# Designed miniproteins, single chains, continued (2): the designs that were tried, part 19

Each design is a single chain, and the fold is of that chain. pLDDT is the mean over its residues in the fold that is shown.

## One batch from the design tools (miniprotein)

Design m4593
Fold by ESMFold2-Fast:
Structure m4593 (fold): chain A 114 residues (1-114)
Amino acid sequence: MPGADVNAADENGETPLHVAARLGDLERVRELLATPGTDVNAKDKYGFTPLHLAARAGHLEVVELLLATPGTDVNAKASSSAVGLAGWTPLDLARLAGHEEVVELLLKHGADPN
């Protein structure tokens, strides 16, 4: 691949890990998590982490891989710049989207049900 900064954010504040998680690109997520310096908890312009985006999209295997990564914040909250979504967690997004298996996986890994 061309030499891209592993944490370089695009116009939306999305890092390569955000994009891979949102698209369900499991192999790319695995490559990025194996790359030294990858910020698993990087926040986009709305305060969404890669885990938020994978949970919203219902990418169960990506969610599982992120939750298996040490230091992943299962209870990360969206920022006030996310109009109407401030304080939303990955669990909130999975519930909104109807991804029951992702909801169960997040709860198993310590997601706050309230």
Scores: mean pLDDT 81

Design m4594
Fold by ESMFold2-Fast:
Structure m4594 (fold): chain A 85 residues (1-85)
Amino acid sequence: ALSAKTEAALKAFSDAVKAVPQPLSLDQAAAIYAQVFNLPLPVAKRDLAKGAAYKSLPAPLKAALDHAKISDKELRQLFFDYYQN
């Protein structure tokens, strides 16, 4: 089960991604990721630029994506495609 705070963060992330023209750039993905999870932008960009596998995602993002029954499957796929590079 997700907390209301986690559900709100995941919704904010989904809404922010959908507001940006597709396909999503690495810079755009990093900015949204940084905003939603309260990370400094350089840290968000470094995390994404490393091409980390899904298992290497920061714990809050991984928990939100793994356990969020309200998560958009297309949003998750789009995010993983950018994160793995």
Scores: mean pLDDT 55

Design m4595
Fold by ESMFold2-Fast:
Structure m4595 (fold): chain A 87 residues (1-87)
Amino acid sequence: FRKAFKLFDKDGDGYISTEELGTVMRSLGQNPTEAELQDMINEVDKDGDGRIDFEEFVTMMSKGLKSNFVIAMQEASVKNLKDAVMA
């Protein structure tokens, strides 16, 4: 998780923005809208500041939330793993 968080945190400020999340999801083969990214972050971001810290990120990924976000991330990860095996 820490390595993944560092990849999301492009600016090194300790937070993940909707744009950073979108960039990583697109690299995983997903193409979410800004509204979808904002909704995903707002589900975890209790303060509503529009970004998530490392603890919130780990909580979101580890809870196994039955949200479209978690399902999309899992599906993209499986697809990328399969594509990597073929390469």
Scores: mean pLDDT 62

Design m4596
Fold by ESMFold2-Fast:
Structure m4596 (fold): chain A 62 residues (1-62)
Amino acid sequence: SAAEYESIKTLVDSLKDLPDDQRYHFALGLLGLPASLKEELKKLPLEEHADFLYQAYVETKA
């Protein structure tokens, strides 16, 4: 949903000042997503992280 997407965007933005490794760990952990997705996030530019995390979150809840 749009509300879930905005929440994830807000989460990603709130973590932007942390070192990359900590950002990935907190974002994935708080969304209940598998740590294995960290390697996929590392391959993506920062501006694509919110969209990627939202897609993974929706897929996990389905």
Scores: mean pLDDT 80

Design m4597
Fold by ESMFold2-Fast:
Structure m4597 (fold): chain A 59 residues (1-59)
Amino acid sequence: MPLYRALEDFEDPSGSFLSFKKGDVLEVLEDLGPDFLLARSLTTGETGLVPKRYVEPIP
C-alpha cells in the first residue's frame, strides 16, 4: 500500500483538492501522472486530489 507524508499544511476552499496538515499520512489510491495523486487521508478519511509537490513517499 503506497503511503505518502504531507510536507506542509494545505487547504483548498474550492473542495477540488484534498486538504491536509504537515505530517499527515496519505494512502495513494491512484497515480494520476507527474503532478497529482488521488489519495485518502488516514487522519480524516477524506479522499481527493493531492499535488505531488506537497507530499513525499514513505519507504
Scores: mean pLDDT 80

Design m4598
Fold by ESMFold2-Fast:
Structure m4598 (fold): chain A 62 residues (1-62)
Amino acid sequence: SPPPQVWVDFGKLLRKAREDRGLSQRELATRAGLSPSTISNIEKGKIRPSPETVERIGKALE
């Protein structure tokens, strides 16, 4: 089944927020304490991030 629209939209917003800050997926992953593949999969809507992962990403984006 396709991923829920909320996670697809979240992934698109994350990519925009990251790109607006001039960060690569690797740089954002390092700041958030995550793997680059995790950031890539979230941006593609392939995985649903946990609340803890969302919090870490939010803090890494300032």
Scores: mean pLDDT 82

Design m4599
Fold by ESMFold2-Fast:
Structure m4599 (fold): chain A 84 residues (1-84)
Amino acid sequence: NNDEIISQLKSKLTKPIKKTAGDGTFTALYLAVSMGNLDIVKEILEADPVAAFLQDDNGNTALDIAKDIGNKDIVEYLEKFMKK
């Protein structure tokens, strides 16, 4: 029930995201990375791999956000995913 968790996360955040593929997939990925939830990150990328390459208003990808936060597990996962 990934979608229910993502919907609850979206209701708590008011950060605008400029570049998305529609459907909110990048927003959901960004939120999962910001919260440090690797399981949700994996599920989102299995559903829509393109989300890993989308950028926010500042040109940051999910990998850039993970590096800024310092979440090593998510950084390592995204780096391996993007080189796949």
Scores: mean pLDDT 68

Design m4600
Fold by ESMFold2-Fast:
Structure m4600 (fold): chain A 90 residues (1-90)
Amino acid sequence: MALLEAAKAGDKEELEKSSEDVNAMDAEGGTPLHLAALFGHKEAVEVLLKRGADVNAMDTFGRTPFDLAIIAGHEEIAEVLLKAGAVLNP
């Protein structure tokens, strides 16, 4: 889906203009927010959250966008997700 590719690439314009479901999932349950967090695209994360992305969505491995930001070492993105309501449950 174009929205998933835009999130992976950090394409803010496409994320803002797309009529696609911001909570659409890939084959592994990854949402656009998961991909933006994993690949370190802070502005893409902010656009997706503003559009109503589920901050606590879980992929097929039980990982949230926050988990992927931490795994990838993107502390600033992890902080943005926490402010948006990311849950720290083990």
Scores: mean pLDDT 81

Design m4601
Fold by ESMFold2-Fast:
Structure m4601 (fold): chain A 56 residues (1-56)
Amino acid sequence: AEAVATHDFTAVTPEQLSFKKGDRLEILGRAPGDFVLARLDGKEGLVPASALEVIG
């Protein structure tokens, strides 16, 4: 599934992925808590689901 970032996010742990509002991310799977595993520009990491709008 594809999603668009609704706001900027800066990673606070090494497993998290930083992104900017309007970035398009590929959702790879579910993660513990309010996180999903996503890919952006060939990088994979955890992103807060609340920062994403799924578009496909």
Scores: mean pLDDT 81

Design m4602
Fold by ESMFold2-Fast:
Structure m4602 (fold): chain A 160 residues (1-160)
Amino acid sequence: MAAEREERKRRLRELIGDEDVLNLVLAGLGDREAQVKALELLYQLPGVDDRDENGLTKLHVAAALGNLELVEALLAQGADVNARDKNGLTPLHLAAAAGHLEVVRLLLEHGADVNARAVDDPSIGVAGMTPLHLARLAGHEEVVELLLEHGADENATSLN
């Protein structure tokens, strides 16, 4: 159990070249230092769709943290469910990578693009990846099943 968790974290570090995105996913997986950084990012953005230097919105952070109440509140305020960071990652990618089943469900119910793709830049470790790819890579079987039920392309090839 513990060894598999550390191996997953190591693989995520190798794949996610963006430190802020990596910290959001690690925060969702229960990393305390990463959670503090994620909360600081939330409080630095005044508007619902305001973006940091990496294009991250409050909805990206809330989705990565698995904060269902905050995701609901942001969507009720008109947050862009399909907002994309500089790597083309959406809130759905971050919720799927972190294994937040109920956040994934809520985002899909609000029209999240189940087949959203990260940017096709092979210098980026997540290039061309969909939420389904990140859920599979992180070992979140229940999230994989939910994404497939909502029309995720099972045969979507990343750049592999």
Scores: mean pLDDT 79

Design m4603
Fold by ESMFold2-Fast:
Structure m4603 (fold): chain A 155 residues (1-155)
Amino acid sequence: SEEAENEALGVVFRLNAAQTREEYERLAARLRDDPELARAAIRGLERFLETDPENLVAKLQLARLYLWLGDLERALELAEEALKRAEELYAKDPTSPLLGFAYFELGRIYLELGDEEKAREYYEKAREAFERYLAHHPDDFATRYLLEEVEERLE
């Protein structure tokens, strides 16, 4: 239902605005561990993209949800589209966190596809992009949390 889609979108938007690791992990677990909620969020984000088809954040959130549901083909397609757009934006804002987010999602997707070498390459690019962004935005919790995840995955 539209009500369920709007509720699920609320969880996605709160996840993007999380200010602590505990809040982020709780909200991520709600979507990851509840496939029905994840599918409702996907439907809501797809409806949102009908009104704003170039929305990079929405494409990255969709890629993450499809990854958590195991739909690697859809996740890859969306993450590659998001990367292309993020690279266009990088020419205007080299400190954008969205470029790092696109690299991070591609790293996760390639890891699930079994391409550990390509996953590592994207995680290294994500680390570099996040470090450049955080040098100018040291209080961005969400990006700092993702940098910590990237560094853990590169160990």
Scores: mean pLDDT 83

Design m4604
Fold by ESMFold2-Fast:
Structure m4604 (fold): chain A 73 residues (1-73)
Amino acid sequence: SPDMELQASLSPLEKKVLKLLDEHGALSQAEIAKLLGVSQSAVSKALKNLEKKGLVVKNKDGKYELTDYVAEV
C-alpha cells in the first residue's frame, strides 16, 4: 500500500515524529523535541521533510499535526 511504501521511505526520527503526533495530536517543535529527547534542529529537519511529503502541516497556532491530505482536484 502507499502508506507502507511511505513508512519504508521514512527515517527513524520521522517515524517517531509521526507516531507522536498520532498519539498526542498537534504539537510544537519544542514539545516534540522534549518528548523525543532530541534537538529542536533535528526535529525541524524531520518536520520539513514530513511537510514536503504532505504527511504533516503547521496549523494557525504554530503547531504541527498529521494531515489526511488528499490532493484536491
Scores: mean pLDDT 76

Design m4605
Fold by ESMFold2-Fast:
Structure m4605 (fold): chain A 153 residues (1-153)
Amino acid sequence: MERLGRLLQQLRERVEENRRRLEEANLSPETKEILLRAIEQAEALLERAEQYLQQGNLPAALALANVAQGVINSVERSLELAEAGASDAEVLRDLAAGLVGAAQLGRMLAGRLTDEDSRQELLRFADELERLAREAAEAAGVPLPQLPGNVQP
């Protein structure tokens, strides 16, 4: 319990730092809006992870925290590219790839959950992350990145 609570606090602190970095980033308003929506998805995932932790549902809390960490890592990498002088298209392309990865992680972790409500909620987050990844890819002028395993046998 204490270890996961500490992880959630650290992820919350990273979200607040990402919001500050985004405000200072030399990016178009459109690119900033997509990054802001990714940050908001990470916040929503962390809020739900904290609620499941309070309910004693450790598998659901950990799954949501891991997906949130994936989104946060993707935003941080995109902000690092922007700070290094990358184009909006390069930043959005990288974000799209990271969000597809986070969505796929969410779907994989949902399959390991025994509680139907938490499973369906994690799948809804995965669908929203994939939708945001498509918007980022479209704004970058590229097709949505396909990761290995997107074909169900």
Scores: mean pLDDT 88

Design m4606
Fold by ESMFold2-Fast:
Structure m4606 (fold): chain A 62 residues (1-62)
Amino acid sequence: GRVLATAAADYEATTPDELSVKKGETLEVLDILPDGFLKARSLETGETGLVPPCCIESFEEV
């Protein structure tokens, strides 16, 4: 299955490698980087990028 994560808070990308997310947005987790950042894909926009782990609420395998 896929691993999904839910954003706990809004986050605005500060670099081109980052993904902007909104509270309640569902993300597909693609990888977890050594620095703790998540490589994720938005299921709403289809965009991929890095998100900080502090804005993620939960993980669910589907």
Scores: mean pLDDT 78

Design m4608
Fold by ESMFold2-Fast:
Structure m4608 (fold): chain A 66 residues (1-66)
Amino acid sequence: GPKIYRITAAEDYVARSPEELSLKKGETRTVELLEELDDDVWEARDLETGKTGYIPKSVLASLEEL
């Protein structure tokens, strides 16, 4: 099945476009991991909004598999 994670942002992450997933410090989202691009970057889809984005793991305070 899909790899579903609950993520919490340690800092603000501003996406490259308004159609992509942005995060605010302290925000929690439930995301589907689409691809691990390298050691530091995940391509993920927000399950609430359907927005996708490239999330640097360095901006995450926590990352919990559901």
Scores: mean pLDDT 81

Design m4609
Fold by ESMFold2-Fast:
Structure m4609 (fold): chain A 59 residues (1-59)
Amino acid sequence: MELYRALKDQPAAGPFTLGLKKGDIVELLREVDEHLWLARSLTTGEVGYVGKSLLERVE
C-alpha cells in the first residue's frame, strides 16, 4: 500500500475532487497522469482526485 501525506489544506473544489487537510494520510489508488492521482483519504474514507504536488511519500 502506497501512503502519502498532504503538504497543505485542499478544499473539495468540485465533483470527484478529494478534500484534504495538511497532514492527512492518503492511499494512492491510481496514477491518472503526471500531475493527477486518484487517492483515498484514510481520515475520511473518501475517494477522489488530488494533485501529485500536494503529496509527500510516507515511508
Scores: mean pLDDT 80

Design m4610
Fold by ESMFold2-Fast:
Order: sequence, then C-alpha cells, then structure tokens
Structure m4610 (fold): chain A 127 residues (1-127)
Amino acid sequence: SALGEQLLAAARAGDLEEVRRLLAEGADVNAKDPETGLTPLHLAAANPDGLEIVEVLLEAGADVNAKADKDYGLVRKGDTPLHLAARFGNKEIVEVLLEAGADENAKDVRGYTPLDLARMQRNEEII
C-alpha cells in the first residue's frame, strides 16, 4: 500500500514522528519492500539511532521474526531484524528485540545466527 511504502521510507530515514503518524493513519506495520522483503523493523534495527522506532514498531505489532526475501547489500535472504541489529552492533536494539521474543537461534539461508554475524563483524575489524 502507499502507506506501507511511506512507512518503509520513514523507518529507513529514522523519522520517528513520521513513523508514529503513518501507524496512526493505519499503515501496515509489517509492510514489505517488494524488492527485498525488508520490513520497517528490519530497517530500524539496522540503524544505530533506530531504538525508539524499533520500540514503536514492536508496540504496533511488528513481526519480530520477519525474514528478508532476498540478498541486498549486507542483508542476506532469511535475515531477521535481530540478524541486522547484531551485524551492525546495535546492542540496545538487540536487547529490545530479544525481550520482544526474537529467535536468537534463527538461521539465515547461509546457516548464520545473529550471534554468528556479530562475531564475523568483530573479526573483520582485526584484519
């Protein structure tokens, strides 16, 4: 929907007030980007400044275990919001997602858990 596309854009931009407005107008909190399958929660979880947007989306009923449909940039098919928060080192977002029931043992299509992605990122910083 047009509201769903606007919600994805607002979540990507980190625009908290626009996210709140669009949800109040009836935007689908679980809207998927048609090219990637990414939800607003994926986009907020990948943003280091996305904590308040993550909390608002979860309160609105966002699917904490939504999976990406395709590889895109650093996102892999099967990645959940928790995979992205862990990959980007967004510790407070990781904690909020786990409290909301995120599956810490979820594997993407390559067999990686959120913790595997966090460890890989730290190892890359040593090289």
Scores: mean pLDDT 86

Design m4611
Fold by ESMFold2-Fast:
Structure m4611 (fold): chain A 71 residues (1-71)
Amino acid sequence: MSELQKEAQEAVENKDKEKLEEIIRQADELAKQGKYRQAANLYMLVSEGYIKLGDYEKAKEAARKAVEALA
């Protein structure tokens, strides 16, 4: 399991908004590198984190990025 995936999972459990924003930026960089599966996995975890925070708008945005990465 990737280091970033572990950090994303920890951010979800801790409801760490700042860390979720950092993980999105790292997922964007992975997508730019063509690592779409890894980016999509991180976007999905971030979406789950925002759901736990009650930020449904950002959760939808992250989920959309995950779908787009796999398209």
Scores: mean pLDDT 81

Design m4612
Fold by ESMFold2-Fast:
Structure m4612 (fold): chain A 100 residues (1-100)
Amino acid sequence: DVNARDELGLTPLHLAARNGDLELVEQLLAQGADVNARDNILGLTPLHLAAMSGHLEVVELLLRHGADVNARDTGGMTPLDLARAYGHEEVAKLLEEAAK
């Protein structure tokens, strides 16, 4: 099941986005993966994890598939906030433009 969740509420799309596996992200989205699925710990979406990890091409792909650029985790952090916190300047710039 493409939307199966582990004990932390992570979907396959969360893990693929965190790992920067662009091809797997594309395959999962094609199979109906929930682009805005939230984990059970911090309410992180796949976009949060891709942004935190600096995976520019995955961020672009998730945004094209309707990822919520303004999604907030339980601490109020957006994907942009995480990209900035972890020093990913190109991802941060892309997310700033997408939020306009």
Scores: mean pLDDT 89

Design m4613
Fold by ESMFold2-Fast:
Structure m4613 (fold): chain A 81 residues (1-81)
Amino acid sequence: SMELEKEGKELLEKAKELAEKAKEYVDRGDFETARKYIEEAKKVTDELLRLYARTGSTALAEYAAEADKLVAEAEKYFEEK
């Protein structure tokens, strides 16, 4: 469904924003706030993965994979500081 693909893209953009915020707060030395943003990004990514599981949409699968990659990059950035 085009509506579900649009929802999936919105979730991807939200996960991206949250991952970027996490990195921003790591740079500021606010690790508690950074961790909260990582946890929120993981929740959004899980929601996107559930949409994929329900639909079998290849577009949603690609969005979920991209969100997972962005969250993993933010976690690595957090761990390397």
Scores: mean pLDDT 86

Design m4614
Fold by ESMFold2-Fast:
Structure m4614 (fold): chain A 64 residues (1-64)
Amino acid sequence: SEQLEKLIKEAEKMKKGFTPEQQKRLDEVIEKAKETKDVESAGRELFDIGAEEAQRLAELRQQQ
């Protein structure tokens, strides 16, 4: 679906700066979305991962 394709593109953008562990988790969410086509659940998980990573990066920025 178009929504799934857009979700995947957003996830690829989010991978920039992610830890290897978070990148793996993100890839697992994308693969599940491709199998189930459950864009809503995938979008929620991607949002949570992105929010956690954004907070981590903000904290690292403050330490610089």
Scores: mean pLDDT 75

Design m4615
Fold by ESMFold2-Fast:
Structure m4615 (fold): chain A 79 residues (1-79)
Amino acid sequence: SRLELMMEAGRAVYRAREAMGLSQRELAEAIGVSQATVSRIERGELLPSPELLRRIAELAEEHGDLASAEELRRLAEKV
């Protein structure tokens, strides 16, 4: 369901961000959205676009987190 996908995407974004050592503000600045948008995504209140998930995946890969990058790219295909 869309709700399950929102929750799954939110958890994946949260895990990737924490692994990178970034605050919600720092992630938001890096990917070009508001901090409120990151907060809503991580709480499963907003479904991120496929493009946004791919930007976070690229950032995770740059930080050496290939597993998070792969999961985020997989989620982008479902959105």
Scores: mean pLDDT 89

Design m4616
Fold by ESMFold2-Fast:
Structure m4616 (fold): chain A 110 residues (1-110)
Amino acid sequence: NELLEAAKEGDLEKVKELIENGADVLAREEETGETPLHLAAKYGHKEIVEFLLELAEKDPSLRAILSAVDKEGRTAFDLAYYYGHEEVKKLIEEYLKSLGVEYDLVPLPE
């Protein structure tokens, strides 16, 4: 899936192009169940996270991207937290707060 690869690689312009051409923002990686937002958060691609959150704000049907869980039950917020991407974590947290959703800190795996 080209959108998943672009999100993983941090290619913002390719992510934008693919979505403008009808790519599914809720696409999932077969092995992990990770969405484009999961991959961008996991690899610390702040600009891609910002772009995907902007899309979800304009189209409520895309808000499922925020609550989507991978095969291990982790959200994009969880992945940003676990992989130490503080700025990405804050972006997702601020967006969730804007929707009236409060997120408690999840403990890091030992």
Scores: mean pLDDT 77

Design m4617
Fold by ESMFold2-Fast:
Structure m4617 (fold): chain A 104 residues (1-104)
Amino acid sequence: MESIARTRQEVLEGRFSPLNRELFMAIFLGDVERVQELVAQGADVNAQDSRGLTPLHLAAYMGDIRLIHPDADVTAKDTEGLTPLDIAKMMGHDELAEYLEKLE
């Protein structure tokens, strides 16, 4: 959507899929098994929040390779133009950064 204000209002009104909200929370908690269960239930591994952050961006922030789903888009950019690889490098997660570089 071209309207950032409308997208933010939809977020504030709680219009995100419950599965996608639970997916983001499972990643923040490092719960690999729950991430796999939520994706199997139809959660979108490439869902973006209001800042363009995907589950893979959050996994890169956490530094846990186990949170990376095979169907994740490693080229996705947030609103700052950052990829998951950029975040992994910024956070000093060298092993994860090397893994993501091989997937590009």
Scores: mean pLDDT 72

Design m4618
Fold by ESMFold2-Fast:
Structure m4618 (fold): chain A 68 residues (1-68)
Amino acid sequence: ASEEEIRDRFKVFDKDGNGYISSKAIGVVMRSLGQNPTEAELRDMIREVDKDGDGLVNYEEFVQMMTA
């Protein structure tokens, strides 16, 4: 997906406009983009980008997940 498409998808899930989405929502986002990761793959991807372990994914981390 293009960076613009990734950005638009992030905005849809970032309802409060604060620049973060819940890590629990990432699986739904991935499936909406035509990807179907296993729970283990999803957990590993989230752990790779959510280095502070707060359960939140910012825009930069989200782009890294979608482009890696």
Scores: mean pLDDT 72

Design m4619
Fold by ESMFold2-Fast:
Structure m4619 (fold): chain A 56 residues (1-56)
Amino acid sequence: KLWKALYDVPQTSENTLALKKGETVEVLGYEDGLPVVKASDGRVGLVDPDALEEIP
């Protein structure tokens, strides 16, 4: 399932992924209550779920 970044997301720790507004990601799973996502360019990391919107 694809999700979209609602705004530019900064990298807050080494385990988190920076995203640009409108960038699409695939949710692979969840770790410590945060989604593990894969970006279109192949990067994988944790993202704040408040920054993501599910694409129908």
Scores: mean pLDDT 79

Design m4620
Fold by ESMFold2-Fast:
Structure m4620 (fold): chain A 97 residues (1-97)
Amino acid sequence: SRYLKLPPIDSSTFVIPNIKAPATIGSDELNEKLLEAAEFGDVEEVIELLEAGADVNAQDAEGNTALHLAAQNGNALVVELLLRAGADVNIKNKEGE
């Protein structure tokens, strides 16, 4: 990066206003899928979603992380995967535990 430092888009092709902004839609959907996979105990989906860049500490509307959902549903393998991926056990859900 220090040598090139050029943006991915060349100035000659800079104009692409008709394309949706590069919103973090993919990351947001990955986070929601991660929460669902953790709740259902889908170990393979959890691994794939984390590899795709899902935020291991993402919270749902209830303040639950994937780790909280996996633990509540007894998905021990998913819990271990999330902890290995850097899940923070100190994140509190809306109950304020």
Scores: mean pLDDT 66

Design m4621
Fold by ESMFold2-Fast:
Structure m4621 (fold): chain A 110 residues (1-110)
Amino acid sequence: AQELVDELRAAINAGDKEKVRELLEKLKTVPDADFNARDVDGRTLIHHVILAVPKLGEDFAIEVIDFLIERGADINAKDLAGQTPLNIALYHPHGVKVAKYLLKKGAKFE
């Protein structure tokens, strides 16, 4: 289960949309996957998707975030720098559409 989540993070960071879609399909059949797992920087998959927006594009990034939230990912998770997904999106020029989406979902930036 966690191996697929680790592969998904790698595919997101690489901007490999085809592999991301493949892994999301596989993860639909894996109910024990932890989408709130944190990396060495305290970042969750949602943080990584937002950072990868320049590679993935905003529409695809929103599609991925929506999947993660439906599977219990915390939209307000803070990394080790105290940054929420919304904080990162607001800082990045390519994150405007993603930031609007997160705000509509009730995301916080403190």
Scores: mean pLDDT 83

Design m4622
Fold by ESMFold2-Fast:
Structure m4622 (fold): chain A 101 residues (1-101)
Amino acid sequence: SEAEEAREEAERAEKLAEEGKAKEAGEEAAEAAAYAARAAEEAKNKEEAEEAREAARRAAEAATKAAKAAKTAEDVAVAAGGAIAAIGAAFLAALKAGLPA
């Protein structure tokens, strides 16, 4: 599922950030956010929307870890892009679940 792909990418992003690979971590966090957004768009019921929301939250956490590992302004920009995408995905998922964003 798209939500499962988002979680796997978020886990890779976290591991890359722990290794100090900030750019790669940010790119994987952005991929996690993209999968979470697709999961939110495809959600047909509240349970699926809540799964997408949790995937988006994991992507946002991964982007934050990528930002903390950042060594350059470019690394920070990539991580910020992932974080913004994750916030958007979480908002869409929350709306579909009928929950506050």
Scores: mean pLDDT 84

Design m4623
Fold by ESMFold2-Fast:
Structure m4623 (fold): chain A 50 residues (1-50)
Amino acid sequence: KSFSKAELKELFPQLSDAELNVLIKALDKDGDGTIDYPEILFVIRHMQSS
């Protein structure tokens, strides 16, 4: 399962569109504009360690 920008907005409503675009570009290895579920888990864990 991959997540679009709209779905990521629902998961992280506190993030702006610009911040979501940066995350997508950083994690989207294939350039298709979506992020896989394991990449989402990585982001969540990284945010918790901040």
Scores: mean pLDDT 71

Design m4624
Fold by ESMFold2-Fast:
Structure m4624 (fold): chain A 110 residues (1-110)
Amino acid sequence: SLADALFEAARAGDLAAVKAALAAGADVNAQRPEDGRTALMIAVESTGDLALVELLIKAGADVNAQSTVDGRTALMIAKLLGYDEIVDLLLSAGADPNAKNKGGKTTNEL
């Protein structure tokens, strides 16, 4: 599916493949059935690529989406992995630092 193509492109850090999937009509906010992760979350977790994260945000990615497996946002993932520039970008894009994961923790408590 187009969503699967977008998830694989995001995981690989392939900016050209991400752009191609989005141009083909992939939903930038699609959630993976097994864990509820979005392309934005996958890009942060798998690559730490600031340019890819910026591309997904400009394409309309919901920065406040939460995964179904752990309730984590992209901001929480970036904080846990120490991607400070991605943390700053996500906050500038309207990420909520007070959102709680399934453990009841906010980004500032991670």
Scores: mean pLDDT 89

Design m4625
Fold by ESMFold2-Fast:
Structure m4625 (fold): chain A 78 residues (1-78)
Amino acid sequence: GQTPTPEQQKLLQAAFLGDVELVKELLANGFDVQAKDANGVPAWKIKDANGRTPLDWARETGDEETVKLLLENGADEN
């Protein structure tokens, strides 16, 4: 099961809304985008019910700052 944690859900929601300030707040409060869930999936790679990651949503909303923040924290689609 790929049910996101509450923190992964917050990251997905922030990316979906284009809310870069919420992403920055999460990072400032110690949120680790590389933190793995019980299945070993890091927060930046978790997929929602539609198969979209936080990075996918940030690109769709045009939130270039969130894309940059995720990449700076090691999000890599290779």
Scores: mean pLDDT 73

